# Designs tried in a protein design run: designed miniproteins, single chains, continued (3). Part 52

Each design is a single chain, and the fold is of that chain. pLDDT is the mean over its residues in the fold that is shown.

## One batch from the design tools (miniprotein)

Design m9786
Fold by ESMFold2-Fast:
Structure m9786 (fold): chain A 85 residues (1-85)
Amino acid sequence: APPEMIPVTDEELERLREELLERGFNPEDVEEVVELLRKNGARIPADYELALRLFAEWVEIVRLKREYENASEEEKKKMEELAEA
């Protein structure tokens, strides 16, 4: 059975945020995910480790998007070639 899902609260978001920052994630990427979850009233797993893993995956998606948007034309071309390979 899937883990119990709970509504995301400011307290839970702050706890997950602090843990990801301690693990070396970029503060800008972490804050973008926190704001998206806060605005959309998302639900997260009640299991802390699973919630942390899911949150980390969302932060990684935001990081990749930011890197792509801020990349030079040469870097964007390299990323596009890798995505098609």
Scores: mean pLDDT 74

Design m9787
Fold by ESMFold2-Fast:
Order: sequence, then C-alpha cells, then structure tokens
Structure m9787 (fold): chain A 93 residues (1-93)
Amino acid sequence: LPYLVEASAEYTIQKAQGKVDPYMEGLTLYLRGIEYRSQGDYEKSAEYFEKGVELLKDSPFTPIMLRNLSRSYEELGDFEKAEEYLKKAKEAL
C-alpha cells in the first residue's frame, strides 16, 4: 500500500513489522488530528496535533504539523495561538 508518498523506506518497513517508535506515534497522533478536523472537532484536532508536534519536535515533518496546528487554532478563533504556531513552523525549518 504505497499511499505514504513522503515516507522513507525505513518507516514503511518499521510500520509493516509492527514496530512503533516516537516518530510513528507522533505521525499517528497527527493523522488523528486531521480526522477530528474533518469531523469539525477543532478542539480535539488541536490537542492531537500538539501531542504529535511534541514527539516530532526535531523531525523534518515538524513544520508541516505546526502549520496544521496553526490552522486548527484559526478555526477555533484563537488567532494569537495560530500566529505563535505559524512562527514556530517557520523557525523549525
């Protein structure tokens, strides 16, 4: 199932073997955040994105997660947190 276009071969192998590391846990939390957003549950969406960002702080995926977290806060009307996380996304590059 080659649906993880941006995933490295090693992550695909680890997932297939049932191995779980903090990076895979963080990605799972991020995907759950997207799922909650699609349901209109922006509070849970933000909560799961925050947990994912903590686990993936030093990964190249972190800026993408921080941008999505910023958008969830925008949808909640929390523009101060949205701007804060957008700034963190730019700094994580």
Scores: mean pLDDT 71

Design m9788
Fold by ESMFold2-Fast:
Order: sequence, then structure tokens, then C-alpha cells
Structure m9788 (fold): chain A 90 residues (1-90)
Amino acid sequence: NRDAIEATIFSYLSDLLPSETISQSELDIVAKALRVLPDYLRNILLLNEDDTISRRTFAKRLSRLIPPDTQEKDLKLIEEDLRAAVEAKK
């Protein structure tokens, strides 16, 4: 279920990031840190010329790259990668 995956990713981002928007530098760090989908996420970032992106938009993009039958354990790997990327930025 894409909507459930999107909501889960949005929840992770809301817990990890203080602002409602993600800067391009933060997106670049996240894309490089993600073990699951680094190449596809980098391609999305290369096509996006906007200075900032909302957490919801990012969650929507990432959810589209994840199979709808993805298990919670695999979503936890994404949470771990996002947390590590945010912590590395700080």
C-alpha cells in the first residue's frame, strides 16, 4: 500500500528533521546515504531544480520507488539510513 508507505516515511522524516522543508543539501546527503535505492534517488535529485522540497513530497517520491508489498523491516532500514544522513549533517 503506497499510502501506508508514504505515511510511514513522512513520520520518520517528521521525527528526524526540525523543519517542514528539506534543503537540497539535505536531500543530497540522504540520497548518498540510502543503501536501498541510492541510484534512483540520485536521479530524482538531478531532475529537481528546486531549492527546497517538503517532507511530504520527498516521502511521496521515495514511496513510489519502494514495492507496495515492502515489509516493515525493510522500511526500518530506510529509517536508519535517513537518521544517519540527518545526524551526519548536524
Scores: mean pLDDT 63

Design m9789
Fold by ESMFold2-Fast:
Structure m9789 (fold): chain A 60 residues (1-60)
Amino acid sequence: MAKITSGTAAPPEGLTLTPAEQAALDAKIAKANAYSKEAAELMKTHSSEEVGLKLNEQIA
């Protein structure tokens, strides 16, 4: 175990959550990241206009 405390490694204030609440928040973040990743991949092979049309077709 290495202990080095020249700085503070604490989470931001106001983010004290129960384990259940933390799990729910983590699930929402994971879902948002998945959408962002898919959009980025589509933009690599298609124009933004084509990406918009394809996503709209997928959710229609």
Scores: mean pLDDT 62

Design m9790
Fold by ESMFold2-Fast:
Structure m9790 (fold): chain A 72 residues (1-72)
Amino acid sequence: LDLDSGAEEVAQAMLLTSIKTMEKGKPLTSLSEKVKETLRKIALEYHEVDPEKYELVKEALKSEGLEHLAEV
């Protein structure tokens, strides 16, 4: 269900920006447990609100080796 969503690039850019902001110059695979918990909450929120964007978020997390954070 598309709920006033912008372009696919906007959703991906938002997730990427969040990840990079939390990383603060560290490799993405070295993220703290707190950051991983936040990413999981973002993925679960999209799973409930917008399944199409959830798939995009899941793919983005998978590309960083964090696909388990999108598990429901």
Scores: mean pLDDT 61

Design m9791
Fold by ESMFold2-Fast:
Structure m9791 (fold): chain A 67 residues (1-67)
Amino acid sequence: VTLEELLDKVEELAKKGGLSDEEIDRLKELVRAGRYDGVAALLQTRGGASEEELEELSRLIKEYLAG
């Protein structure tokens, strides 16, 4: 998993949840900073991300950090 794939997944979930471009940029910044707890919190509270979607994102983050 690449950083670009993580950023793409975060953008996909944010757009699906109706987040603005400014909110998406903030999420991408959190990903680049390694603040994955902040990413999950924003997607859950603002984007309405499901538990399944957050679990998939968590898996991608773990694969990125391992590789």
Scores: mean pLDDT 79

Design m9792
Fold by ESMFold2-Fast:
Parts: sequence; structure tokens; C-alpha cells
Structure m9792 (fold): chain A 68 residues (1-68)
Amino acid sequence: SEEKKKLIEEFRKEFEKYIAEITDPDLQDQARRVYTLLLKKAEEAKSVEEVKQIYEAGKRHLDYLKQQ
């Protein structure tokens, strides 16, 4: 539980930093929507391993949006 909470907090900090680096307002909006959904999935995750998988998938998706 504590390990999961710590990981989700790291997830939150990294994604907030990433989103702040996006200068295009449309892409920033898309990134915030993705982040919100990923954060919800991470909070609903039953294991630390599941949170890590969600985090990695989220990073890939946000990287894709940044390249558009």
C-alpha cells in the first residue's frame, strides 16, 4: 500500500513536469486528459507491478503526443 502510494506520487510529479514542458496548448490539453485517465487507473491498480505497467504505458503515450 505505502509502496504503491509512493510510486503514484512519483508518477504524478513526473507527469506534471512533462505536461508543463509542452508548449502547444492543444497537445497540453490532450496530455492532461491522458494523465488524468492514467492516474485514475494507477489509483485503481491492485499491485505495485500494475502501477509500474500503467506508468510505463503512460510515458510511451505522452511521448507519442509530444512528437505529433
Scores: mean pLDDT 78

Design m9793
Fold by ESMFold2-Fast:
Structure m9793 (fold): chain A 65 residues (1-65)
Amino acid sequence: ATHTYTATFPVQDTTITAYAKEAKGEVKDGQATLTLTIDENSDLVTFTINAATGEVTVEKEKVEK
């Protein structure tokens, strides 16, 4: 089964680590929104949010197949 989780919070410098098959991050109007899709093929994913620039970096520990 596949589950999608969305978290929205005021943008601030933070690092969030979770298990997900697909992950995306977005900053809009001072709000950070992270969306995680989780299933049996989930891997370690790290989000890094920069409050000064509004940039979200998403890194996966393993390569996709």
Scores: mean pLDDT 74

Design m9794
Fold by ESMFold2-Fast:
Order: C-alpha cells, then structure tokens, then sequence
Structure m9794 (fold): chain A 79 residues (1-79)
C-alpha cells in the first residue's frame, strides 16, 4: 500500500539523517544526496497514485517542477 511505502521511505530518510549528523564532511554530502533521491522517488510514487486524476499537462508540469527543485537542492548540497 502507498501508506506502507510512505512509512518505509520516511524510515529510510530518518536513518540517513541520523547517519548524516554523525558523518564527516564527505560522507555527509553523499548521505544528503541519497536522501534527495529518496525524496524524489517518494514524489514520483505520489504522482503515480494520482496519475489517473490528472491531465497529461498537469503531469508534465509536475515532473518539470520536480526536476527543477531536485536540481536546485542538489546544487546546494554539492556547494
């Protein structure tokens, strides 16, 4: 179920966050990038659930916005 998948992803994120707090600089960047990828996957799964309720244009705009937001956050982590 989506609720179970959401809980699983949240748990994975919490574990990565805890590791990032204890990690050295290089390892922390890698963990933050992994967390970003999990957030992206969660957003894509949410889109799949609502796909049948959205127009093609709304799906395209959502994906475009998601890609831009992921790229902006990735740039902040890498800087």
Amino acid sequence: SLEEEGKKKTKEMQELYKKAEEAEEGERKELLLKMLELSKEAALKTLEVYKDKLTEKEIEEYLKKLKKEVEEVKKLIEE
Scores: mean pLDDT 75

Design m9795
Fold by ESMFold2-Fast:
Structure m9795 (fold): chain A 78 residues (1-78)
Amino acid sequence: SHMEERIAELLERIKALVAEFFAETDPARQLAIQAEILALLRELTRLLQQMFPDRAEEIRAGMDAFMEAFEATMRRLI
């Protein structure tokens, strides 16, 4: 389905940005990459909620908790 293709593309983009974040040495660029990763994770969350509407609240809660932990961890590496 188009939604499954979109999710696969988002995951590949997130994967590439995570690798780029760890290769980057400039803190300002690391912060910009982190912001892009978080934006793509929010888009992924919306697509997952559309795919599984009966679980939309659980998906939101789980993804929000993951994004908060991810942001906090990546911030410590900058």
Scores: mean pLDDT 87

Design m9796
Fold by ESMFold2-Fast:
Structure m9796 (fold): chain A 107 residues (1-107)
Amino acid sequence: ERRRREEEERRRREELIERLRNAIIDALVETGRLTEEQAEKLKNSNLSEQLEIIEETLGKEFAIRFAIAETIIRLGALMGVSLETVIKGLGNTLELPEELIRKHLEK
């Protein structure tokens, strides 16, 4: 019972983290900051590779913001922070409209 519940909670957190990451990347495409090709590369890259791509494409400052956004997603999921609070934090960090992040998250 306990072990199964822990595994289900971990799986739900992993799914939420992946959905939030993909929503941010898709929002960056819609705002013209990334191309579709760059978005696909980012979705298939680890964090270090993602930061290198973002730094080369959008500069060091935005790469730092992207790293902070990744931290917000991970800590928010781990601490059970509301999805709305996480979305607001991501929007402020990446200078993206909250509604745009929600749009891509609801897919």
Scores: mean pLDDT 81

Design m9797
Fold by ESMFold2-Fast:
Structure m9797 (fold): chain A 100 residues (1-100)
Amino acid sequence: MTNEEKAKKLAELGHEIEELLAEAIEKIEDEEKKKEFIKLAQEARELLLELIEAVLNGDEEKAKKLLEEFKKVMEQILELIEDEELKKKLEKLKEEIEKL
């Protein structure tokens, strides 16, 4: 797999994550929890965009650090999700990103 192919796959998986996060936010009734979720979702998006750039540039050390930070933010997001099916879908997409 080329760096370009890997970056494209990361972008596709990122799009699927964004759709599921949008669905999750609509289901959160608590206003403070919703604000924290939105903040974490923005952090995850920024980390994923930096990860895609690092992969395209062949910066393996930076990509590894960004992936670990992305994983930590995603774990915090998953703790805020009450819907078990949605949580499992997000966990699987996280695992697919980790395998790239």
Scores: mean pLDDT 86

Design m9798
Fold by ESMFold2-Fast:
Structure m9798 (fold): chain A 85 residues (1-85)
Amino acid sequence: MKELIEKAKELLEQAKEAYKAGDKDTALRLATEAFKLASEALEIDPNNLEAAEIYAEAMGLLLEIDPELAIELTKEFLKKMNEKK
């Protein structure tokens, strides 16, 4: 758990820096990876506030860079959450 959150934080910060530098391709890749790790952490513990914050920030960045991908990733996450109930 902690390793997932720490890695997601690192990737999200790198994604934000890449986006500020105008490197949208790198920002998209890193934000997608951060989102996936935060999603995995939330699947394990839905009440983890740090994972929820990383998830929200990564989603926000993805929506700015590639809205279609962001929507698709959200659908995949919701499907996984529904299947586990």
Scores: mean pLDDT 80

Design m9799
Fold by ESMFold2-Fast:
Structure m9799 (fold): chain A 117 residues (1-117)
Amino acid sequence: AAPTPPVKNVPVPRNDALLASMDPDELARQQAANAQLKKAFDTLDRAYKLSPPSSKPLVKRAILLAISAGIMNVAGDYGGMVALMEESVRLVEKAGADPELVEELRKQVEAMKAVAA
């Protein structure tokens, strides 16, 4: 196995003073959205692994949309996050994924909409 290349100062140092200066309500909202996104990623990963090879490209596109939704959440664009996640659900449904996994994703998106409201 090749040795792991040295990490060149990749993590921005945690600034605990900046974290303490964040609005507690905004932090709680961002954390709530992030928790639903994490659940959605777990559901999408299960859908991908269970999909036949012909459906995997559509589920992979759904995963990429969920990654983009995560970026929107960090940016505070909750409307953009929800829109990307709704499209992700549509792609997973179009891929013919397990109906239980599709319903689980729909519930996660509805929870994200509640955070966005």
Scores: mean pLDDT 77

Design m9800
Fold by ESMFold2-Fast:
Structure m9800 (fold): chain A 79 residues (1-79)
Amino acid sequence: MDAELRAELEAREAELTARARAAIAAGDRLAFLELQLEGARAALRYAREATSLSEEEKAAAIAEYERHIAELERQIAAL
């Protein structure tokens, strides 16, 4: 399960990286932040579904990603 979740995350990161490069080249700050938010939400989903993490590790990872998502949402709102 975790290896499959990790492979999905890696494939998603590759896709998001390509789109992020396009946004940077276009000077599109909003598009770049929206892509970062999409990636952070995907990482949060994988943290919730991971079977190799202890309950404590999972809770810590979820809290970290939720804080990162909130920060990205604040940055987008400030544009």
Scores: mean pLDDT 78

Design m9801
Fold by ESMFold2-Fast:
Structure m9801 (fold): chain A 89 residues (1-89)
Amino acid sequence: MVPASPREAAEAIRRALEEAGYTVTFVDPERGTVVAEGPSGGILSVTYDGEAGLLRYSLVGFSPEEAARVEELMGRVAKEIGADGIERV
């Protein structure tokens, strides 16, 4: 698969998060970064590292159950955009 650009990755992340019920608060298409708030008020930051082929994400204020759902969602988005994997930082 051809890897997504940072802009294409940011748009895919934004759509997936909004479809999953997250509130997207920030998008930086040049860096491939999206920030969203979870339904319980936790903050998720996601960045596509095109050079490494990785979706990197961080979680603040998420329960273990919510964190597991984010990991599953990030795995699906990674496959959609042609990333090699996901990394929680």
Scores: mean pLDDT 83

Design m9802
Fold by ESMFold2-Fast:
Structure m9802 (fold): chain A 66 residues (1-66)
Amino acid sequence: SLPKNLLVEITSEKGGFVDLVKKYGGKILSENETKIIAVIPSENVPKLNEEVMAKGGTVKVLGPGE
């Protein structure tokens, strides 16, 4: 079964994804100008990925965030 939360890495050269992570219930573990590591409810990851990609970023699932 899919874990309740996923650990994800969001990468973008433009930034501006902190509010989007928070919109989808994410907990930010670390951030810098181009990268966010966050724990996101698994059910929200597809929508987060769609919006991040639309803004020129990428989302990589690193594993369970539990």
Scores: mean pLDDT 83

Design m9803
Fold by ESMFold2-Fast:
Structure m9803 (fold): chain A 83 residues (1-83)
Amino acid sequence: KERELFEKFKEALDNKDVEGAIKYAQELAENSKDPELQKLAQKIIEDLKRNPKSIDAIRVFLEAVEDGTGPEEFKKIYEKLKK
């Protein structure tokens, strides 16, 4: 469930769909019991609402996390979503 929402979130980022990215980040926060994932999702929502152009930076950071080169906090959350 959380993994499927994360995949939809990534697809929204790839399509530069700011509204879709916010929607799926909100759904991830609501469906997750992980405080770290909830905090990350809220931060992403705030960043996208404040500056929609941040969508490209968020996409690049998530791509780096998938490749195992991204920030530690994102790697830990991504590992939980993969399960």
Scores: mean pLDDT 73

Design m9804
Fold by ESMFold2-Fast:
Structure m9804 (fold): chain A 108 residues (1-108)
Amino acid sequence: NPEVAFLYTLLNSGALTPEEVIAMVDRLLAETDDPQVKADLLVVRALAYIKLGKFEEAVQDAIEAVRLYLELGDKEGARRAADTVLFYLEKHHPELAKKLREEVDKLL
């Protein structure tokens, strides 16, 4: 989804604050019925939560994104979502990264 990819770019460049990205994701989640778009948006929100130090919220969004990709039969999308969040989470909170990895391994 080009809009989700753009939000990821704006978050990573610092052009939008993490709080602004979360507000945009919340709006887009309310407007979409597409489970793949919901999963993609949850990954972006998880990354914004990591930037804010809201690690428990990031883990919850990552698990929900993985579940949505698996429900769609997209096992590779589920792995990419988990790996993307884990890459940033491991740098900030190794203990929660380990727990997220364990929970994702149970789902895969």
Scores: mean pLDDT 88

Design m9805
Fold by ESMFold2-Fast:
Structure m9805 (fold): chain A 90 residues (1-90)
Amino acid sequence: MAEVTIPGEVVAEKTLRAQPGETPVDLAVRWAEELGLEVVFILGPSVDQVLPAGTELTVKVVRLPGTDLYAVEVFGADGELLVILLARPR
């Protein structure tokens, strides 16, 4: 599998557990909003699926150089990139 690397500074990284009924996008949006970020675009899969409650995902927030944008990257337990969101400060 090819590792997708977004050039930028990792400003936050956390392992999050899925809440009941939560998708990878829902989980990433929830944490981005807790960080004061507004999600403006979703670069992930066109269809998002509900995760089993308690599924652990690693989420990284990367500051994009020369912009006010942040990439919110969601990784599965095996390190596979599941979804990328673009966000900005509110």
Scores: mean pLDDT 73

Design m9806
Fold by ESMFold2-Fast:
Structure m9806 (fold): chain A 75 residues (1-75)
Amino acid sequence: SESARLRRLVAEGRIEEAVELARASKDPQSKLATASALALKGHFEAARELLEDVKRRFPEYKGQVDALENAIDRL
């Protein structure tokens, strides 16, 4: 799946490629999965940028975005 591929890129340290592909994705779940993986690896700026992209384009996902932002803020 797209989400699995993007998470693998993040795990391999291929951060720029993962971010570019996630930004180009039309699937909010793939964007959220990538943001979560980035945050777990300490790439907080990139994670927050993807979360803002989801919030702007997919306002119905605000609850999931807010939960992930709160989790990052408590790290």
Scores: mean pLDDT 86

Design m9807
Fold by ESMFold2-Fast:
Structure m9807 (fold): chain A 85 residues (1-85)
Amino acid sequence: LSPIAREALAEAEKLAIEAAKDPSLSEEKREALQKEIQAIPQRFKGRPESDELAREILRELAEIFRKHGLEEIAKKIEELLKKLP
């Protein structure tokens, strides 16, 4: 896992925490969002750490946030994807 990929994943984690604190989200939407985010580590469990894995995780996160109407956060994660080689 490259330093750039590690930094991107850490930044995405911060964005996910910020999304969970959004007061415009109903409890139901917040719970659904959290469940989908929590499923990501389980889906990728056992795979070796790599920049390719980081790209897949970031892509999944962007799709999840867009699905839940968090377009701005989804775009920020897509910008993190662009930083990866």
Scores: mean pLDDT 76

Design m9808
Fold by ESMFold2-Fast:
Structure m9808 (fold): chain A 77 residues (1-77)
Amino acid sequence: DADRQAVAAIMRDRAPSMSDAQIQAMIDRVMQRLGISAAQLRARLTAIDTGITPDAAAVAATFARIGARDFMDTIAS
């Protein structure tokens, strides 16, 4: 619950045009595709913000590693 809420906050900050429902669907899709928990997804998303100043390329690379294709598929639906 807390990890899912943290992930939702991070995703909303990075994709402010998405609704809460779209963010939750994206989180579920990415977790299902990668076989990871909300805690693991939170750790991956926060790592780029806490250790390295993220630029567009670093953010894109992170989303590619965590299944950016599923993210795009969720938005397109």
Scores: mean pLDDT 62

Design m9809
Fold by ESMFold2-Fast:
Structure m9809 (fold): chain A 77 residues (1-77)
Amino acid sequence: MKEQIEKALEDIKKADVSPEGREDMELILRALAGDEEAYKKVIERQVEEARKTFGLTDEQIEKMKKKMEEYWKKLRE
């Protein structure tokens, strides 16, 4: 897991991504490493971004949030 996270950080650093996207990716990797604060921020930002981008309903947002939380739980275990 640690090596995979480190590789992902290097890939993000080399990728042509926005500063905001880079910070989001770093938060995601920290959340995967077990940082509860980072995890909370990732879920919050992802939900808000999807709502703005796709015009999701509250029901769709709730479903997406649950799916994301399940993914994160599996990745952390």
Scores: mean pLDDT 70

Design m9810
Fold by ESMFold2-Fast:
Structure m9810 (fold): chain A 87 residues (1-87)
Amino acid sequence: SAELQAELQAATEHLIALIEADPRLSPAEKAALVAILREALQRLLDGEPLSAVAAAVQRRLAELSPHAQTLGRSALLDLRLLARELS
């Protein structure tokens, strides 16, 4: 629905702002997390199953530092919960 798409986009931009404001992340880690979240959003908007998108995100997060992985997993959980609530 248009409401689900708008809410997922707004939530993703909010999560990106939190990532970009985190002083514990390097510029490279911030760029990687932003790219992962934007790709996850696009795949969800394209109608891919939540489980498939989550698996792909988790694989990419495994290549990052433990701090970046924790933030990425938290962001993914927030987006998955929102998508389920609005469906």
Scores: mean pLDDT 83

Design m9811
Fold by ESMFold2-Fast:
Structure m9811 (fold): chain A 98 residues (1-98)
Amino acid sequence: DAALQERAARARELHARLRADPDADRDALIAEAREIGAVAGLVSEWIALNSTEEQKKELSKIKTYEELLEFLKREGILDPGLVELLEEAIREIEELEK
């Protein structure tokens, strides 16, 4: 499907922009991620950039989205706006899995 190929290419470009400039215009990155349905991937990149090696090990032990959200809030890895964005992405994934 050409649309899926295009979305995948745009998601890769979005991740590349974040990796090149972690302080890039966050609102612009979020808006583009929402347009292409790549929000979960974008938030995962922010988690990786803001996590210590110890936090990454603890993240690998987490099995539920509820535990993940609690951990991210408690450790301050994501600000409340990014946590809300992740909650939206989880709901969107659940909607697609109906």
Scores: mean pLDDT 73

Design m9812
Fold by ESMFold2-Fast:
Structure m9812 (fold): chain A 94 residues (1-94)
Amino acid sequence: SKVEEALREARRAAELLGEAVKMEPDNKYIQAAYGVARAAIRALEKGNVDLAIELFQKAADLARKGADESKNPKVKEILRQAAEEFERAAELLK
């Protein structure tokens, strides 16, 4: 289902954010993206699709801001990948 596919994409993206948090713990945008992503996953698990879409889009935005603030090319790559996965999860749910 589209919900199952969105959950797979979102959980993978959250794992990438968890890796990025450990690599760059002082980057506040990565921490914020991780928190919002976890909230989005919980909303979707509860069947609140509209809230999940909004929060996935917010998590993607925060991940891109984290990438802009980072000086580490590998962190930038991970965060951009996570943002793309959250954007895909949101699109699957529309």
Scores: mean pLDDT 90

Design m9813
Fold by ESMFold2-Fast:
Structure m9813 (fold): chain A 117 residues (1-117)
Amino acid sequence: SKEQEEAEKAKEDLNKNVKADGSYGETLSLDNFVDFIKKLSLVYKNGLELDEETRVNVAKLLKAIEYLFLVEGISPFAGVDGLKKALEKSKEFDVTAENADEIIKEFFERYFKNYKL
């Protein structure tokens, strides 16, 4: 189906563009984050699985974003330096291939209820 083709493309994009340091693109803008969340939702809703390394990297990015909002009170969209600090802090989080999917699902359940995975 067209939706499955879009989901496969979203999976390929996330596998290519979420880096080992947890970054997505050069600057995390609001538009880039919205696109990221839509692609992530599309992949999971269609029963597709991200590559193991990508799942870990995605979970690190989501933990970094949560850390910025809840602990530092900083928007990840306000500048590159805040996100870099949060990504360094995310190395202290227990993010493994085994728990990455749970981290992703918990993030959606807390912040994006209309995108239930």
Scores: mean pLDDT 72

Design m9814
Fold by ESMFold2-Fast:
Structure m9814 (fold): chain A 85 residues (1-85)
Amino acid sequence: LVEELKEALKAGDLERAQKLEQELAEKIKAAAEAGNYKEALRLQLEGYRVAKEVAPLFVSPEDLEEAKARYDEIIAETEARLAAE
C-alpha cells in the first residue's frame, strides 16, 4: 500500500494516490480502533516518510526546507511514540 502510494505520487497519478491515501488512513484508523497502536504508528510513520520523499514534487523550492523540517519533526515524534509501544 505505502509503496504503491509512493509510486502513484511519483507518477503524478493523483486519482490513484488519493484513493491509496484514503485506504492508508482507514487502515491506520482500524488498527488504532483495534488497540493495535504499534501498527497504527508504523503505518503513519511510513506515510510521513513517503510525504517527505515526494515533497520536492509538490512543494515550491522556497517552501521545501520548511516542509522537510516539519516532516522531520513529525517523523521523529512518531518514531519516539512507536518505540514506546
Scores: mean pLDDT 80

Design m9815
Fold by ESMFold2-Fast:
Structure m9815 (fold): chain A 73 residues (1-73)
Amino acid sequence: AITPAEFALGAAGAGYAGKEALARGRKLSDEEARELVRKGAEQALKDGTAPKAEVTEAAVEAGVQLLRASGLA
């Protein structure tokens, strides 16, 4: 099961990826969505804006699911 901290990292990554999707004016591909969610989660950790957790595949997939639910991937 995914932890609340991993979900929070995925959500932070989804926020970053969602801004990129809007800037590009199109839905992200699956590859773009995963990479941008991962990048956004890592940036949030670096900036200290996310809880201290590892950026797991489960965290990345949670962020991608949030993007898909929003029609951005």
Scores: mean pLDDT 82

Design m9816
Fold by ESMFold2-Fast:
Structure m9816 (fold): chain A 86 residues (1-86)
Amino acid sequence: SMKELSREFVILEASITAMLLAIKMKAREKNDEEALKRAEELEEEVIEIAKKFEEARKAKDIEKMKEELKKLEEIKKEVEKLYKEL
């Protein structure tokens, strides 16, 4: 359902945002400019995905909502990888 997809998206987005904040803090402490830049790039990708998800939700396009949720799941993998490598 649209309601369940919206709930899953919000929980995933919140989790990713918290991890990105932790990554940015650690990158600054380590003076790791590459990690900081990558975290900022991922943060911008999350914003664009969230915008497209909201557009799909307003259009009641369930398939497009699922597509954007899947993109966010891939971003989570990249964020987790960055966190482990830092």
Scores: mean pLDDT 90

Design m9817
Fold by ESMFold2-Fast:
Structure m9817 (fold): chain A 66 residues (1-66)
Amino acid sequence: AERLLKQAREAVEQGKGKEAMRLLIKALTEKDMYDRAVEIGLKIIKSGYDLQVIREEIEKVEEELK
């Protein structure tokens, strides 16, 4: 999961919002956090793949997985 979160952050830095979401969702599913994956995915989609929203959700998940 940690490697995927790093890749998701790098995707945000590159402006690749959809790829960043995909990597973040994959990290959550590897930890069996399916409900969280649905919640975050829906929030990102509703934001129009806003890079700030994606970055904030990555940071929250990084803290949750420590």
Scores: mean pLDDT 82

Design m9818
Fold by ESMFold2-Fast:
Structure m9818 (fold): chain A 61 residues (1-61)
Amino acid sequence: SMQQQAQQLVQQIQQEVRELQEAVARGDEAAATEHSQRLGELLLQLQERFPDYVLPELDVA
C-alpha cells in the first residue's frame, strides 16, 4: 500500500538521521557528508512521491 511505502521511506530517513548524528558525534566528516546527502535525497523522494504526507517529528538533538 502507499502507506507502507511511505512508512518504509520514513524508516530510511530516521536511520540516516541517526547515522548522521553518530558521525557528527565522532567527528567523522566524510561519513557525516555522505549521510547528509542521502538524507536530502530521501526527503526529496518523500516530498515528490507523497507530497501530502506529514513527516513524524524526528529527534535530531
Scores: mean pLDDT 78

Design m9819
Fold by ESMFold2-Fast:
Structure m9819 (fold): chain A 90 residues (1-90)
Amino acid sequence: SSEVAEALREIARELEIESAARVFSASADDTPLSSIGTKILGVDEAVVNNLVAAGFTTVGQLKAATLAQLTAVPGVDEELAEILLEGMGR
């Protein structure tokens, strides 16, 4: 059923948030996003390249981002933006 699929997606979202939290907690604010971005579940190389092109070149710059700034990045939808923000403890 659609409810079962939604429950499985929520579990996947929790794993993606946990992955982001682990990567961000292990990374200094001056760490280049290009060196760690693809270690986050749900983040591919194209998304990392688009974040860097948008001015998020380091972990610290990404941590300062708003939901609106993240969703303006090509390939970053609201769900991915929320996962990243939660992973950063925001």
Scores: mean pLDDT 83

